# Designed miniproteins, single chains, continued (5): the designs that were tried, part 90

Each design is a single chain, and the fold is of that chain. pLDDT is the mean over its residues in the fold that is shown.

## One batch from the design tools (miniprotein)

Design m19121
Fold by ESMFold2-Fast:
Structure m19121 (fold): chain A 90 residues (1-90)
Amino acid sequence: KEALEEMIKLLRELLEKLKKGYIPSEEEIEELVKRLEELAEKIKDPLHKEIALDIIEGVRDSLLDKSKSLEEIIHEIERAIKVLEEILKK
């Protein structure tokens, strides 16, 4: 539970920065992804861990995709948060 809650917190902090027009550097993105992956490794349920890792990959790909608009990136992160919150409720 604590790992999922911390992941959601980190993604919400990223979302707030993006909504303010702050674009993280590639180095900041890789550090965030590394921290999220370390948290996902602490998830005890193997299915929830797999879903969390897939979400982290999607967030990384969206943040590194120079063809995506800021609005598209925001929507992808909002979706990632929603999926993690649904896992946390179960």
Scores: mean pLDDT 83

Design m19122
Fold by ESMFold2-Fast:
Structure m19122 (fold): chain A 120 residues (1-120)
Amino acid sequence: KEELIKKAKEYFEKGLEALLGENYDEAIKYYEKAIELLKEAGEEKSSEMARAYLNLGNAYYKQKNYDKAIEYYEKAAEIAKEAKDKNTLAIALENLAKTYEAQGNLEKAEEYRKKAEEAA
C-alpha cells in the first residue's frame, strides 16, 4: 500500500513537470497512472486522488478539451467533498466555472463560481 502511494506520488510529480513543460499528452498519461495506483492502494476518496483528478482536468483544459476537463473537475470536486478537502473542492469548482465560461455557458459559469465561493 505505502509503495503504491509512493509510486503514485512519483507519477503525480512527473505529470506536474510535463504540465508545466506544456507536454499535455504526457501529463495526462502520468496523472492517469497516478490515479490507477491510488485506486490499487484503496485511496479512491483521498485528497491525493482529488488533486490527481484536478490536475488531469487542468491538462485537458490546456488542450481545450473542455468536455473532458469538466468530467475530471467534477470527479475532483466529488472526491474533495468526501475527503473534506475544502481547498481542492474550491479550486475544482472555480475551474468548472472557468471551463463553462470558455465554452460560452455563462449561466453554468456563474453557478459554479458561487459554489466555489461558498466552499472556500
Scores: mean pLDDT 89

Design m19123
Fold by ESMFold2-Fast:
Structure m19123 (fold): chain A 71 residues (1-71)
Amino acid sequence: GAMAKAAEAERQRLLDEGIDETVRAMNAAKTQGERNAAVAAGAKRLLDHPLITEEEAGQAVARAVQRVLAA
């Protein structure tokens, strides 16, 4: 139903925003320690949302890391 579609759209929005924010934070980092902190902060922000699972947060962060490494 419409409610399930709205919930899925909201989850996807949160995941996409989390990926983009993590990528920006990683690209702004000047050291490997700051880059690692950006990844950890990105995962924490996603996990703080009740709609996001640990698996989804982990996959989103992995995608952010891959985007940075592919650039």
Scores: mean pLDDT 82

Design m19124
Fold by ESMFold2-Fast:
Structure m19124 (fold): chain A 66 residues (1-66)
Amino acid sequence: MDEQVKALLEGAKRATEEIEKGYGEEALGALEAMASELSKEVVERALKGAEEAGVSEKVIEALRKV
């Protein structure tokens, strides 16, 4: 579980970077696909870490949607 939370959090940070580069749609789609394969508990823990890390608002919304 902790490794999955870490992987999803790193994915969220990378998606934020891709959004800033103009590849937001593709990055968000990949992140949502990753999150959908994980348990809701893992997604909620990663979401909390992502909010604390200051990732993009679009990334936070995508993780909440899953």
Scores: mean pLDDT 79

Design m19125
Fold by ESMFold2-Fast:
Structure m19125 (fold): chain A 59 residues (1-59)
Amino acid sequence: SAFEAALRAAAAKALEQAEKWLKRMVEQGVITEDQAKELLKITEGVLASRIAMALRAAA
């Protein structure tokens, strides 16, 4: 559906922005590369959960 496609596109954009921000944090020495990878995994999981809940609510 258009709604599902829009949610997935928004999530993809959010992950891309998060990855860019985390790369900058690693370059500035604030976090390690491994920590950045873990934060990305957490962000991906949260977005997937929110999409699933939104799709369930829209049914």
Scores: mean pLDDT 82

Design m19126
Fold by ESMFold2-Fast:
Structure m19126 (fold): chain A 99 residues (1-99)
Amino acid sequence: PTVTITATVLPDGSVKVEVTGLDGVEKVTIGAWLDGRLVARAELTSDNPVATLEVPGLRPGDTIVLSAVATGKDGNTAIGNIRLVAEPGATGTVTLEVE
């Protein structure tokens, strides 16, 4: 199965994460990283495919890394990341193939 994760920086500085393609996938775990520190996380499923992450300490112009781990029903994982500059409307996408 193929999952697509899209992240968008909102005007208030939060990060909206949306996942599509969760059919046949158990979950996608998102971690938000600033300066190598995990500052927020969310778990997305077919029942809850959208999350908004509050990122404590995020300043305009900061680089945020979103790590994504997609887990298949048999426990196989696929890992990706999205790098964003913290500007309103900045968006990034990663596509993961889960075997």
Scores: mean pLDDT 84

Design m19127
Fold by ESMFold2-Fast:
Structure m19127 (fold): chain A 65 residues (1-65)
Amino acid sequence: SMMERRKITAELAAKATEKAKKLIEEYRKQHPDASEDQVMRQAMKIVAEVNEEMKKELEKEKKKM
């Protein structure tokens, strides 16, 4: 159903957001002297990678249904 698809999408999006936050925080801890520009560039890369993983997981779930 569309409701189940929305729940799965929302759950995957929540997991992706949490993973990105943890990776960004870890980058800040490893690079305490990093500028906001450096942190932002790394955050953009992390978000892009996490979103790509989310797309793959979503397609995998669609194939099961």
Scores: mean pLDDT 78

Design m19128
Fold by ESMFold2-Fast:
Structure m19128 (fold): chain A 99 residues (1-99)
Amino acid sequence: IEKIKKDGEKALEIFKDASPRSQAVLKVVYLARLAAEAYKQGNKEEHQKYIDEAVELARKAGVEEEAARTLRENAQSDKKNGDLENAKVYEEIAERIEA
């Protein structure tokens, strides 16, 4: 979880000059990774918190379609690599964003 936070902060710094939309999508993916890690640890409270934050951010930034698409693409990649728990959480967040 600490590595995910560090990598997310680093990615946001690298893409600091990217469009606000691209930065919002990146942050949604970062929150989804935190939600997946919390799920794997059995931390239901943190899992739900990060899902809610990801969905709210996507809606407020107006990037619902792009964020949901990116999460579904990441979910398919994770399924191919055997990370079914990551895939499940990413699909859950994408479904909520699209609702």
Scores: mean pLDDT 80

Design m19129
Fold by ESMFold2-Fast:
Structure m19129 (fold): chain A 58 residues (1-58)
Amino acid sequence: MDAEGGARAAAEGYLAGDAGAAANGSKQHVDASGLEGAIAAGRKVSEAAANTVAGFGG
């Protein structure tokens, strides 16, 4: 698989998955601390993935 193409697709898929998981978690877990921590972790991973893709694609 192309490193650039694969990384881009993975980053986009991960971001989409994170959005779905965050929305679902918001309904089941009304605990702000737990949900906020999960969202923050997802955002950090997504940012790292996006930065990796930018490094490959730059």
Scores: mean pLDDT 57

Design m19130
Fold by ESMFold2-Fast:
Structure m19130 (fold): chain A 80 residues (1-80)
Amino acid sequence: MRAEAEKRGRETLEELRAQLQAAKAAGDDSTAEQLSIQIGKLSDALHKGASISEIEKLIKEAQALIDAVKAAQAARAAAA
């Protein structure tokens, strides 16, 4: 349903924003830039009322980025 996709999109957007704040605090400018771009894409799609398939595609792309960032953080923690 559209409402469910939009809810998932908003939840994903919140997670992206949290990761952006963490990246900025860590001084990771490249990760912060990638997160900012993805936030912009998903936020814009939700604002413009994009199709369910477009919102789901952007959520999938955002989740892949979040997973990659978390994996990098875990690897750095394990190396310390």
Scores: mean pLDDT 81

Design m19131
Fold by ESMFold2-Fast:
Structure m19131 (fold): chain A 111 residues (1-111)
Amino acid sequence: SLTDSDYEALFEAVLRAAEKRGIKLSEELKEHLREAVREHPLNFEGLAYVVVTQEIIPLEELDNIPPLTPEVKELTKLILEELLKIHEEDPSRVSPLLLKNAQEYLEALKA
């Protein structure tokens, strides 16, 4: 299972990705993303979709998001790249399980 450190690292990766794209997140949306990270941590596209739409999408609906736009795909890639950067900065923050899932997903997005 994922650790509390994994959830915090993934949440930080989402915030870093949003900032790099100039996307401003409200405090309400940040709290919603923190919950989304804990409930659906491997749904990287769902996290990116919430950031791009700026909507408080019910967590149970994150598995039923619309077909990915280029903007959502690019933000998903950026979230994964920021998560890998957090791992490079401090390997103890990202478990082998989260790291493997992030690496495999990023490679799939590049194909």
Scores: mean pLDDT 86

Design m19132
Fold by ESMFold2-Fast:
Order: C-alpha cells, then structure tokens, then sequence
Structure m19132 (fold): chain A 56 residues (1-56)
C-alpha cells in the first residue's frame, strides 16, 4: 500500500473505499489516503478527482 494526497469532491469517497483505500486525513477537498499502488491510475480516472500526488 502507498499513501497519496488526493484533491477531490466528497462524492468520490465511496469509490476510494471500493478500491480498498483508507482515508487517513481529510481537510476540505484534500484527502490523505492509503491505497494499493495499482489503484492510483484508477483514482486518477474517477470523475471528481482533480489531482493525485504520491507521498513518501
């Protein structure tokens, strides 16, 4: 699993969870989530996701 910072609409939360993601932090439209590395491309393709940044 990898940690990513996502800028997205709240409507994407169920889709993040369906991909096996765990929401670690939320502030407005900014989320820090832990997801399988292979899910990153799927996250970028979701309607309402504006940006996805991998964290160290």
Amino acid sequence: MVKVLIIADPSVIPEIEALGGKILLRKGNVYVVEVPKEAIDRLKALPGVKDVIELL
Scores: mean pLDDT 81

Design m19133
Fold by ESMFold2-Fast:
Structure m19133 (fold): chain A 62 residues (1-62)
Amino acid sequence: MRKERETGVYELSPRVSLTMTTENGEVTIEVHLSDDASEAEREAAEQLGRLFKETQLEFDNQ
């Protein structure tokens, strides 16, 4: 049987969105920026990406 994939899209602002994909118990989070995104929104997106990477590394190490 094929493994089921679930994808959710969450808008943080009109210019910043998160895509969360769950497949086989694995969660992948991607941050997307619009062409109209401000520097503050780009910095926030970069910080979110770093936080998710840090959190995933801690779960993988347990």
Scores: mean pLDDT 67

Design m19134
Fold by ESMFold2-Fast:
Structure m19134 (fold): chain A 92 residues (1-92)
Amino acid sequence: MSPAEIVARQQALAAELAARKAASTPVEQLIIELEGQKAAAELALEAGIKPEESKKAIEMVDEAIEYLEKNKEEPLEELIKKVEELIEKKLK
């Protein structure tokens, strides 16, 4: 993938995520945010940019999304707390 294509895709993704969040429930907004972070990390990995860091970011985000999907019946507050803890530990 070309550097110009990666930049264009990242810009388009950021704009789309902002629009989707405005129309979504709090749980959906959280999932959209995580999907956006994963997509950005996947683009970086495909470009060969810091592959080890990109792989770890993808793995962390996948775990967070999987947790949300498996625990849909849990209170929103608990879901948010778990995801924030995962993000903070890995991304700072």
Scores: mean pLDDT 72

Design m19135
Fold by ESMFold2-Fast:
Structure m19135 (fold): chain A 89 residues (1-89)
Amino acid sequence: SAIKKYYGKQSEEEIEAVLAEVARRAGEEVAEWVREALEKLKDPSVSPEKKVAIITAAGILSGSLEATGVLEAVLAQAHPELKESIASS
């Protein structure tokens, strides 16, 4: 069920709800940036270290703990070994 949690409709629905809240609070440009960050987290060619940096930047730009939490959950599903680094960002 990891694939469904990472790429599945339930994860996508939760992500879309969080992106809508980011757009409402911080504006559409920030929501688009977070969406682009999410796509980079799904890309296997992007290094784990770069993915952690993307989540940190998304958290700062969005000011949203919910957006950061969703991005961290997506990264943890792709890279379980990074869970401690994700939690500290």
Scores: mean pLDDT 63

Design m19136
Fold by ESMFold2-Fast:
Structure m19136 (fold): chain A 77 residues (1-77)
Amino acid sequence: MTPEEAARVAEMHSAKAALDAAIAGTPDDGYKAGVEEAERFAEHALSELGLTPEQAERIKEAGVKAAKRVADNLKAA
C-alpha cells in the first residue's frame, strides 16, 4: 500500500466512523470517533505497512480532516 492509498483508506474509515458515531449521538461524538480511527490507522501504517513516522502523521491528518468535514457538515444541517 502506498502512502497515497493509505491516506484514502484513512479518510474513508475515519469518515465512516465519524458518521456512524454522529448518527448514534452528536456531531462532536462523530468527530471524536473519526479522530480515534485516524490515530488507530496511522499506528497500523507505522507498525505494519512499513511507512515512516512522517507518512503516518500525514495519514492521520487526512483522516482527522475527513472526520472534521463530516462533523461540520452535520452541524450545518
Scores: mean pLDDT 83

Design m19137
Fold by ESMFold2-Fast:
Structure m19137 (fold): chain A 64 residues (1-64)
Amino acid sequence: SLLDAAQAAGRALRAGDRAAALAGLETMKNEGAPVDLVDAAKAAIEAGDDEAAERHILRALLQG
């Protein structure tokens, strides 16, 4: 589910597991999360802005 994917992505991000966080974002996109918010979360992870990434993950969950 989108909720499970978002929770997995958030846990991975807080654990510092960027690869798992990015995989969770791909799952969120496949579950119908808004592509623009998922892409914003990916960009934030790649920039090392974990707080922005978590905000975008939450927004993607709430708007999916």
Scores: mean pLDDT 85

Design m19138
Fold by ESMFold2-Fast:
Structure m19138 (fold): chain A 70 residues (1-70)
Amino acid sequence: VDVLVAAGHSREEAEAMAARTRAYLAATFDPDLAEALLRVFEEAAALRVAGRPLSPELVEEARRLEARAA
């Protein structure tokens, strides 16, 4: 939510987008995988908002989660 607000969305829009993303992940993946994916997305978004590159560790974690989802 805060990351989306920092990226230029209103708080109401950010909350609605976050709620839709959480609902999608919860319906599509098991709870542990959904939580891990949401965390990686939020961390990546925070880095992009700050103008920082994605860390190699974050990219590798995302690849591991993608492999688990496949």
Scores: mean pLDDT 67

Design m19139
Fold by ESMFold2-Fast:
Structure m19139 (fold): chain A 62 residues (1-62)
Amino acid sequence: MEEGRRAYEAGDLKKAYEIYLEEVKRGDSSAARELMRVSTDLGDSSLVPRTVSLALRAIGDE
């Protein structure tokens, strides 16, 4: 999350998205909220369903 925040602060939204995506894949469901925020800032709402799916997998819900 720190690396993702740093990328976001630097204005590299795509890099921030990729970092948060990896955190969600590791089972950090809290990173899903940041991932959704970054995807919204990128203007690509199609990313949100993917991040939600990964977050649900991380908490064991399908």
Scores: mean pLDDT 67

Design m19140
Fold by ESMFold2-Fast:
Structure m19140 (fold): chain A 116 residues (1-116)
Amino acid sequence: MTVTVRLSPAAIAALGEALGVELLAAVVTVDGRELRVGLTAPDAASARKAAAAVARALEEAGGRVTSVTFAETADKATAVVTAEAEDPRETAVRAFGLLSPEAAADLAAALANPAA
């Protein structure tokens, strides 16, 4: 079953502060054992920095990062970090906890109630 969660503005601000970058959006998708973290920033350098930190946190949390992709438009850049884990929901929350306790709490609550 596929679950997609968009982090709250407060969680995005907290995560951005922890990473030292401006973030416009963060989206977590869980599908079976696959975990995808989409990170949108106003520039490519910020998106790359955020993706590198998230990839490292996912590996430290027990995930296996399989790809990191980047897309740019005139006004923003988006990075998508894809990982595999035995428990992708728990791995995502643990990884975000390594970066920002507030972002981890927001993600955990949203993953528990994905239809809310």
Scores: mean pLDDT 84

Design m19141
Fold by ESMFold2-Fast:
Structure m19141 (fold): chain A 69 residues (1-69)
Amino acid sequence: MLTPEQIALLNRLPIPISFFDRNGDGSLSPEEMAALNKILQSLGFPEALPIDGVFDDADFARLSAFLAA
């Protein structure tokens, strides 16, 4: 399950997290994570977020730095 801080970070994307959370459970499935990674890669994000659902502090830091650039 994503933390409120991770959800807030993902909502800073031009596409809201609710677009990827298609089942509305407040969690990203591997299929939803794959869709998010495809969008991030199209925006130039060099590394994929893990599809196994482990969105850790290192992933948060990398995504936050990318969105700040």
Scores: mean pLDDT 63

Design m19142
Fold by ESMFold2-Fast:
Structure m19142 (fold): chain A 70 residues (1-70)
Amino acid sequence: MTPEQKEALAKARARMLAGGAISSAKAGDFEGAKEAIEEARKLGEESSPEAQKFAEELVEEAEKEMEKVK
């Protein structure tokens, strides 16, 4: 797998995890939401600096959305 493919895959997975966290929070599953956020951060850290920054921005947006549903 090329570095570009790895980065694209990491970004796609981070986006899915962030979306899943918001969905879990809206359903009242804040533990599942926290797990999804943690997984997204970890995925970013294990990838390129660009993917890490992208994952951090998605996590920040998801955390803001989770606060809005409370």
Scores: mean pLDDT 77

Design m19143
Fold by ESMFold2-Fast:
Structure m19143 (fold): chain A 69 residues (1-69)
Amino acid sequence: SEAAERQAYLEKLRQERDRALERARQGDPQGRVLALHALALEYQLTDPEKAAVLAEQYRAEAARLAASL
């Protein structure tokens, strides 16, 4: 059950990442921010140091987007 829950969580992260990447490919800046966030969460499970770098990039992009509103 714990393994099944982990697989379901990972699949959810992949689906969210794919949706965000599609939005980013269409030139949506919110899509880029969401893609970075989803990627950071995915790496948190395999490479926490890389996830921390991606989280910093996510924060910077989110701040830039907020400043443009």
Scores: mean pLDDT 77

Design m19144
Fold by ESMFold2-Fast:
Structure m19144 (fold): chain A 84 residues (1-84)
Amino acid sequence: SLWDEIEELARQAVEANQNNDQQKLQQIGQQLQELDAKYGREAALVFSAVGVRVTGVRPDLDRADIEALIEENRKRAEELEKER
């Protein structure tokens, strides 16, 4: 699923950043562009939300918690755009 693919990419990105692995980060960026082309900007939103779990900031968050965070962030973005 998109979630499983993005969770794996987020985990790899954290490891690559910790190791200053620029080649791996470039590869992950390319894979994210492929997912963005396939699923739209939703891939970037999922990647950002999953990042809080895989970086250890909120390892207790399950999939439903992350989906709720994405939905909240989406609503806030829409409200800000509507007020302009």
Scores: mean pLDDT 67

Design m19145
Fold by ESMFold2-Fast:
Structure m19145 (fold): chain A 72 residues (1-72)
Amino acid sequence: SAEEGEKIYKEKLEAMIGKDGEGGVAISLKGLSRDAILKMIRDGFGHIPAFRGVLSDEEIESLVDYIMTLNK
């Protein structure tokens, strides 16, 4: 769920991507498709580490769902 994704985002990604996906020290995830965000979170991109094997598939989907809410 997006609520579970928000918790994961705040605990693990906020310092790298910035609050609400605005960029911080890595890259803004705003304006990207769900599939592109999913691949970046799963496989890593730039300063974003790969979360495959660190988070479950369900946790990764929840995180992507949360990030998608920031784009709408």
Scores: mean pLDDT 67

Design m19146
Fold by ESMFold2-Fast:
Structure m19146 (fold): chain A 90 residues (1-90)
Amino acid sequence: MEVYKEGAKEAEENLEAFKAHLDGLLEAARKQIAAAKAAGNQEEVARLKQFLQQAIKELEGLLKATTNPELKETLKKAIEEFKKLLEEAD
């Protein structure tokens, strides 16, 4: 848990920047999945789904490592949004 504890501390200290980063990642992922689906690129959709699963895992690790209530709420929301996008990618 050392990696997640350090990541959680950095996110806690830079919460606004971290929120903006998560919003940017989510928007980029939505655009990439939409583009891959429009192109009929099933292999790229599968790759993006794996990326989303990894992102969810990392966010869940940060959620377990943090004691900051604002960061917990930010991570819970981000995890929900990435999970919804993963379901939509099917």
Scores: mean pLDDT 81

Design m19147
Fold by ESMFold2-Fast:
Structure m19147 (fold): chain A 94 residues (1-94)
Amino acid sequence: MAEVLEIKTLDTFEVNGKKVTLTAVILKDERRGGKYVGYLAATIENDDGTVIGTALVDKVEADSPEETKEQILKNRDKAIEKAKEMAEKGEFPP
């Protein structure tokens, strides 16, 4: 089971006229003694705001929400670069 603790927009940028949003989601996994999982996901939108693709960019695991947030922030710049490359190559799944 997972409980959503936080959803936070980390950055928003544009690639080839499409809006890309990088979002962090922090979950508590109670099945493993309350271990925490953070996901960095990128979402690409067309000109009308319709989501045309979403990609998981990174995943982190930690023993506390604070440690999970710290790992997400350390990986933020790499996640942004990966999301830009994926958007430029058209590698976002529909």
Scores: mean pLDDT 77

Design m19148
Fold by ESMFold2-Fast:
Structure m19148 (fold): chain A 63 residues (1-63)
Amino acid sequence: SEEADRAFEALDKDGDGRITLEELQKRFGDSEKVKELFKEMDKDGDGYITKEEFRAYLEKRRA
């Protein structure tokens, strides 16, 4: 969980506890792959990735 939290905080530049598609695009560029990754993590379809959604995604992947 600490690794997921650190990765999330690195992406969440504003510290609002949510990652937007724009924040991912600033980090990784404007591409279809980034948009697909955002959709995979945004389980509720609310347009934001929360820490809990991010952790759940990483835990299911178990890379």
Scores: mean pLDDT 71

Design m19149
Fold by ESMFold2-Fast:
Structure m19149 (fold): chain A 74 residues (1-74)
Amino acid sequence: GGVNELALILQNALTGATVGQTVVTDPLPEKLKPQAVKLGSQALKELGLGEALFTVDKQGRFVVQVREPFVPLP
């Protein structure tokens, strides 16, 4: 589903990111753009980042802040 697809996009974008970095994804697939905020919130929750600060820009890209103490660790 769209949540799983967005979780993969976010995980790929965030992999290797440094704490304190702002990460920007590629533009979302057109089919996901109308629900980008809702699906992005759900996808971040599935990744254990349900409280992460993010925005969606006018091109449909997620902008996610990778910050301490906010990185959930196992």
Scores: mean pLDDT 70

Design m19150
Fold by ESMFold2-Fast:
Structure m19150 (fold): chain A 79 residues (1-79)
Amino acid sequence: SLEESITLARATVLVSSMEFNVEVAEKLKDSDPEKAKKLIEEVKRDIEELRELLPKLPEHLQKKVEEKIREVEERLKEI
């Protein structure tokens, strides 16, 4: 449906934002810890919004998004 397509588009943007911001935070952690910390907070907000969208996604996409969130959460523990 159109509503499902919009939800999928939102989830796709949030996943991309989450993955991009964690990568930049990892690169900045030694040179600019304060900026890295702000990016980590943005990633946490993206994760929270994605978790709210999860029940609205098809089951197979829920599993894929949950796996991506788990991978990002593990990376955040190392920053």
Scores: mean pLDDT 87

Design m19151
Fold by ESMFold2-Fast:
Structure m19151 (fold): chain A 96 residues (1-96)
Amino acid sequence: SLPQIIKNLDQAIQNGDYQKAANYLRQLADYLKSQGHDDAANYLYKAADYIENKDYIGAANHLINAAKILMPVDPELAEELIILAGLLIQQYIKEK
């Protein structure tokens, strides 16, 4: 379910399990693509790739771009993506 994917993604980021976070972002992207939101899905696939390359700022920017697209159709999901982007930025700062 979408709420379960979001919860799992949040937990993976909080735990520093970035491989799981990337996999959950791809699951979320697959879901959005199935709903016809291809542009938002493409940003989430890119965010997953950026996480795997340890570019957490790049990943956060792509999550924000997906959120901008989703804001008029799913504002709750858009807000969750902004929160997740914030968590990635916090992890980047802590690992300096």
Scores: mean pLDDT 86

Design m19152
Fold by ESMFold2-Fast:
Structure m19152 (fold): chain A 72 residues (1-72)
Amino acid sequence: GDAARSGAAASAAGAAGDSAGAATMGWHEYKQALREGNEEAAKAGKEAYDAGAAGDPVAASQYGRLASEYGS
């Protein structure tokens, strides 16, 4: 689904060391997962956003991966 795709993008950005990109994709994941009614994916997407915004690409990658799995 759209949520799984955004979560995967957040994970990829975080793995590449792109904290800003991970934050952006984590926010998109949060919004898409909320639209789909997937609370677990939304929470993980928000955590990817928070980690990316804090400059923690490793944590953002891990939460983006989790959001992608919940969104599948």
Scores: mean pLDDT 83

Design m19153
Fold by ESMFold2-Fast:
Structure m19153 (fold): chain A 94 residues (1-94)
Amino acid sequence: MERTRKLLEAAREVRRLIEEEGLSLEEALERVIKENPEFTRQEILDALVSIEVAEDLLRALEEMLRELGIEELTDEAVGEALRKLQEEREKERA
């Protein structure tokens, strides 16, 4: 479990280097592997793909919340969206 967390942090660092420092995927991977020699390139790539899939899902959720007039993904915003959906469902039964 600890190894998985460290692997996800390594994958996040690859993304940070690409997004903030403008490195290519190859350059970012090589730098992170040098700093985390316990992981293979494939392990870091697999973790990076997992993060990208999770972020795509989060972006889809953010777009959905924006359509509902919610600007930030917070517990309060999610609660507000659920409440509005519940109220609409109750009105359909009236």
Scores: mean pLDDT 71

Design m19154
Fold by ESMFold2-Fast:
Structure m19154 (fold): chain A 83 residues (1-83)
Amino acid sequence: KELENKAKEYEKERKKLTDQMAQVSQQLAEENALAKKYGEIDPEKAAEEQKRADTLRQQMLDLSKKANEAFKKYLELKKEIEK
């Protein structure tokens, strides 16, 4: 029961992190599209949007590391439960 409850806890954390990554990914795609659009018209605005995209990309990397760590812990517990 304890290991099953812990596995569910890591599964919830992983889902939360992947949902956050999806939101950041959407924002990053939007900022990249704006940077490309403004790059043809307004280079200064394109540079500003690119800086925002760089910040979002760093957030994505941080979330990805946390999600991968939670996933590894989940897999380890799942192997123990499936014995």
Scores: mean pLDDT 79

Design m19155
Fold by ESMFold2-Fast:
Structure m19155 (fold): chain A 75 residues (1-75)
Amino acid sequence: MSEAENLEKEADRLEKLADFYEKQGKVDEAIRYYELAIETYERAAKLYEQSGDTEKAEQFRKRMEEARKRLEELK
């Protein structure tokens, strides 16, 4: 897999962890994992953009914004 594909899988796992902790009422843990997922999505988007996959980069920027909205609601 490319570096961008590896980051995509990592971000998905981090977001699932954030959701898991949110559902358990562990807000501090959920915030931490959402922040990590957002950073990982941003890195993946930049790599896709650098490789010329602008559509994939835009999709990951949208996922990042959705994760940011969830994070802000937890703060």
Scores: mean pLDDT 82

Design m19156
Fold by ESMFold2-Fast:
Structure m19156 (fold): chain A 60 residues (1-60)
Amino acid sequence: NAANLATAITLAATLCKQNNLSLTSADITTAANSFNVSLSLATALASAACAANSVAVVAS
């Protein structure tokens, strides 16, 4: 569901920030499928969380 995905993406963005890592589009796609959320919504949630944590989203 979208709420669980938002929580998971926020945690992932926070961990990426702490470790100087980026989130990949493949990670976002896998998360969207795992939480049964649309890729467009998952991408929007990832963009918001990454912007808040100054983390890049990169293609892969």
Scores: mean pLDDT 80

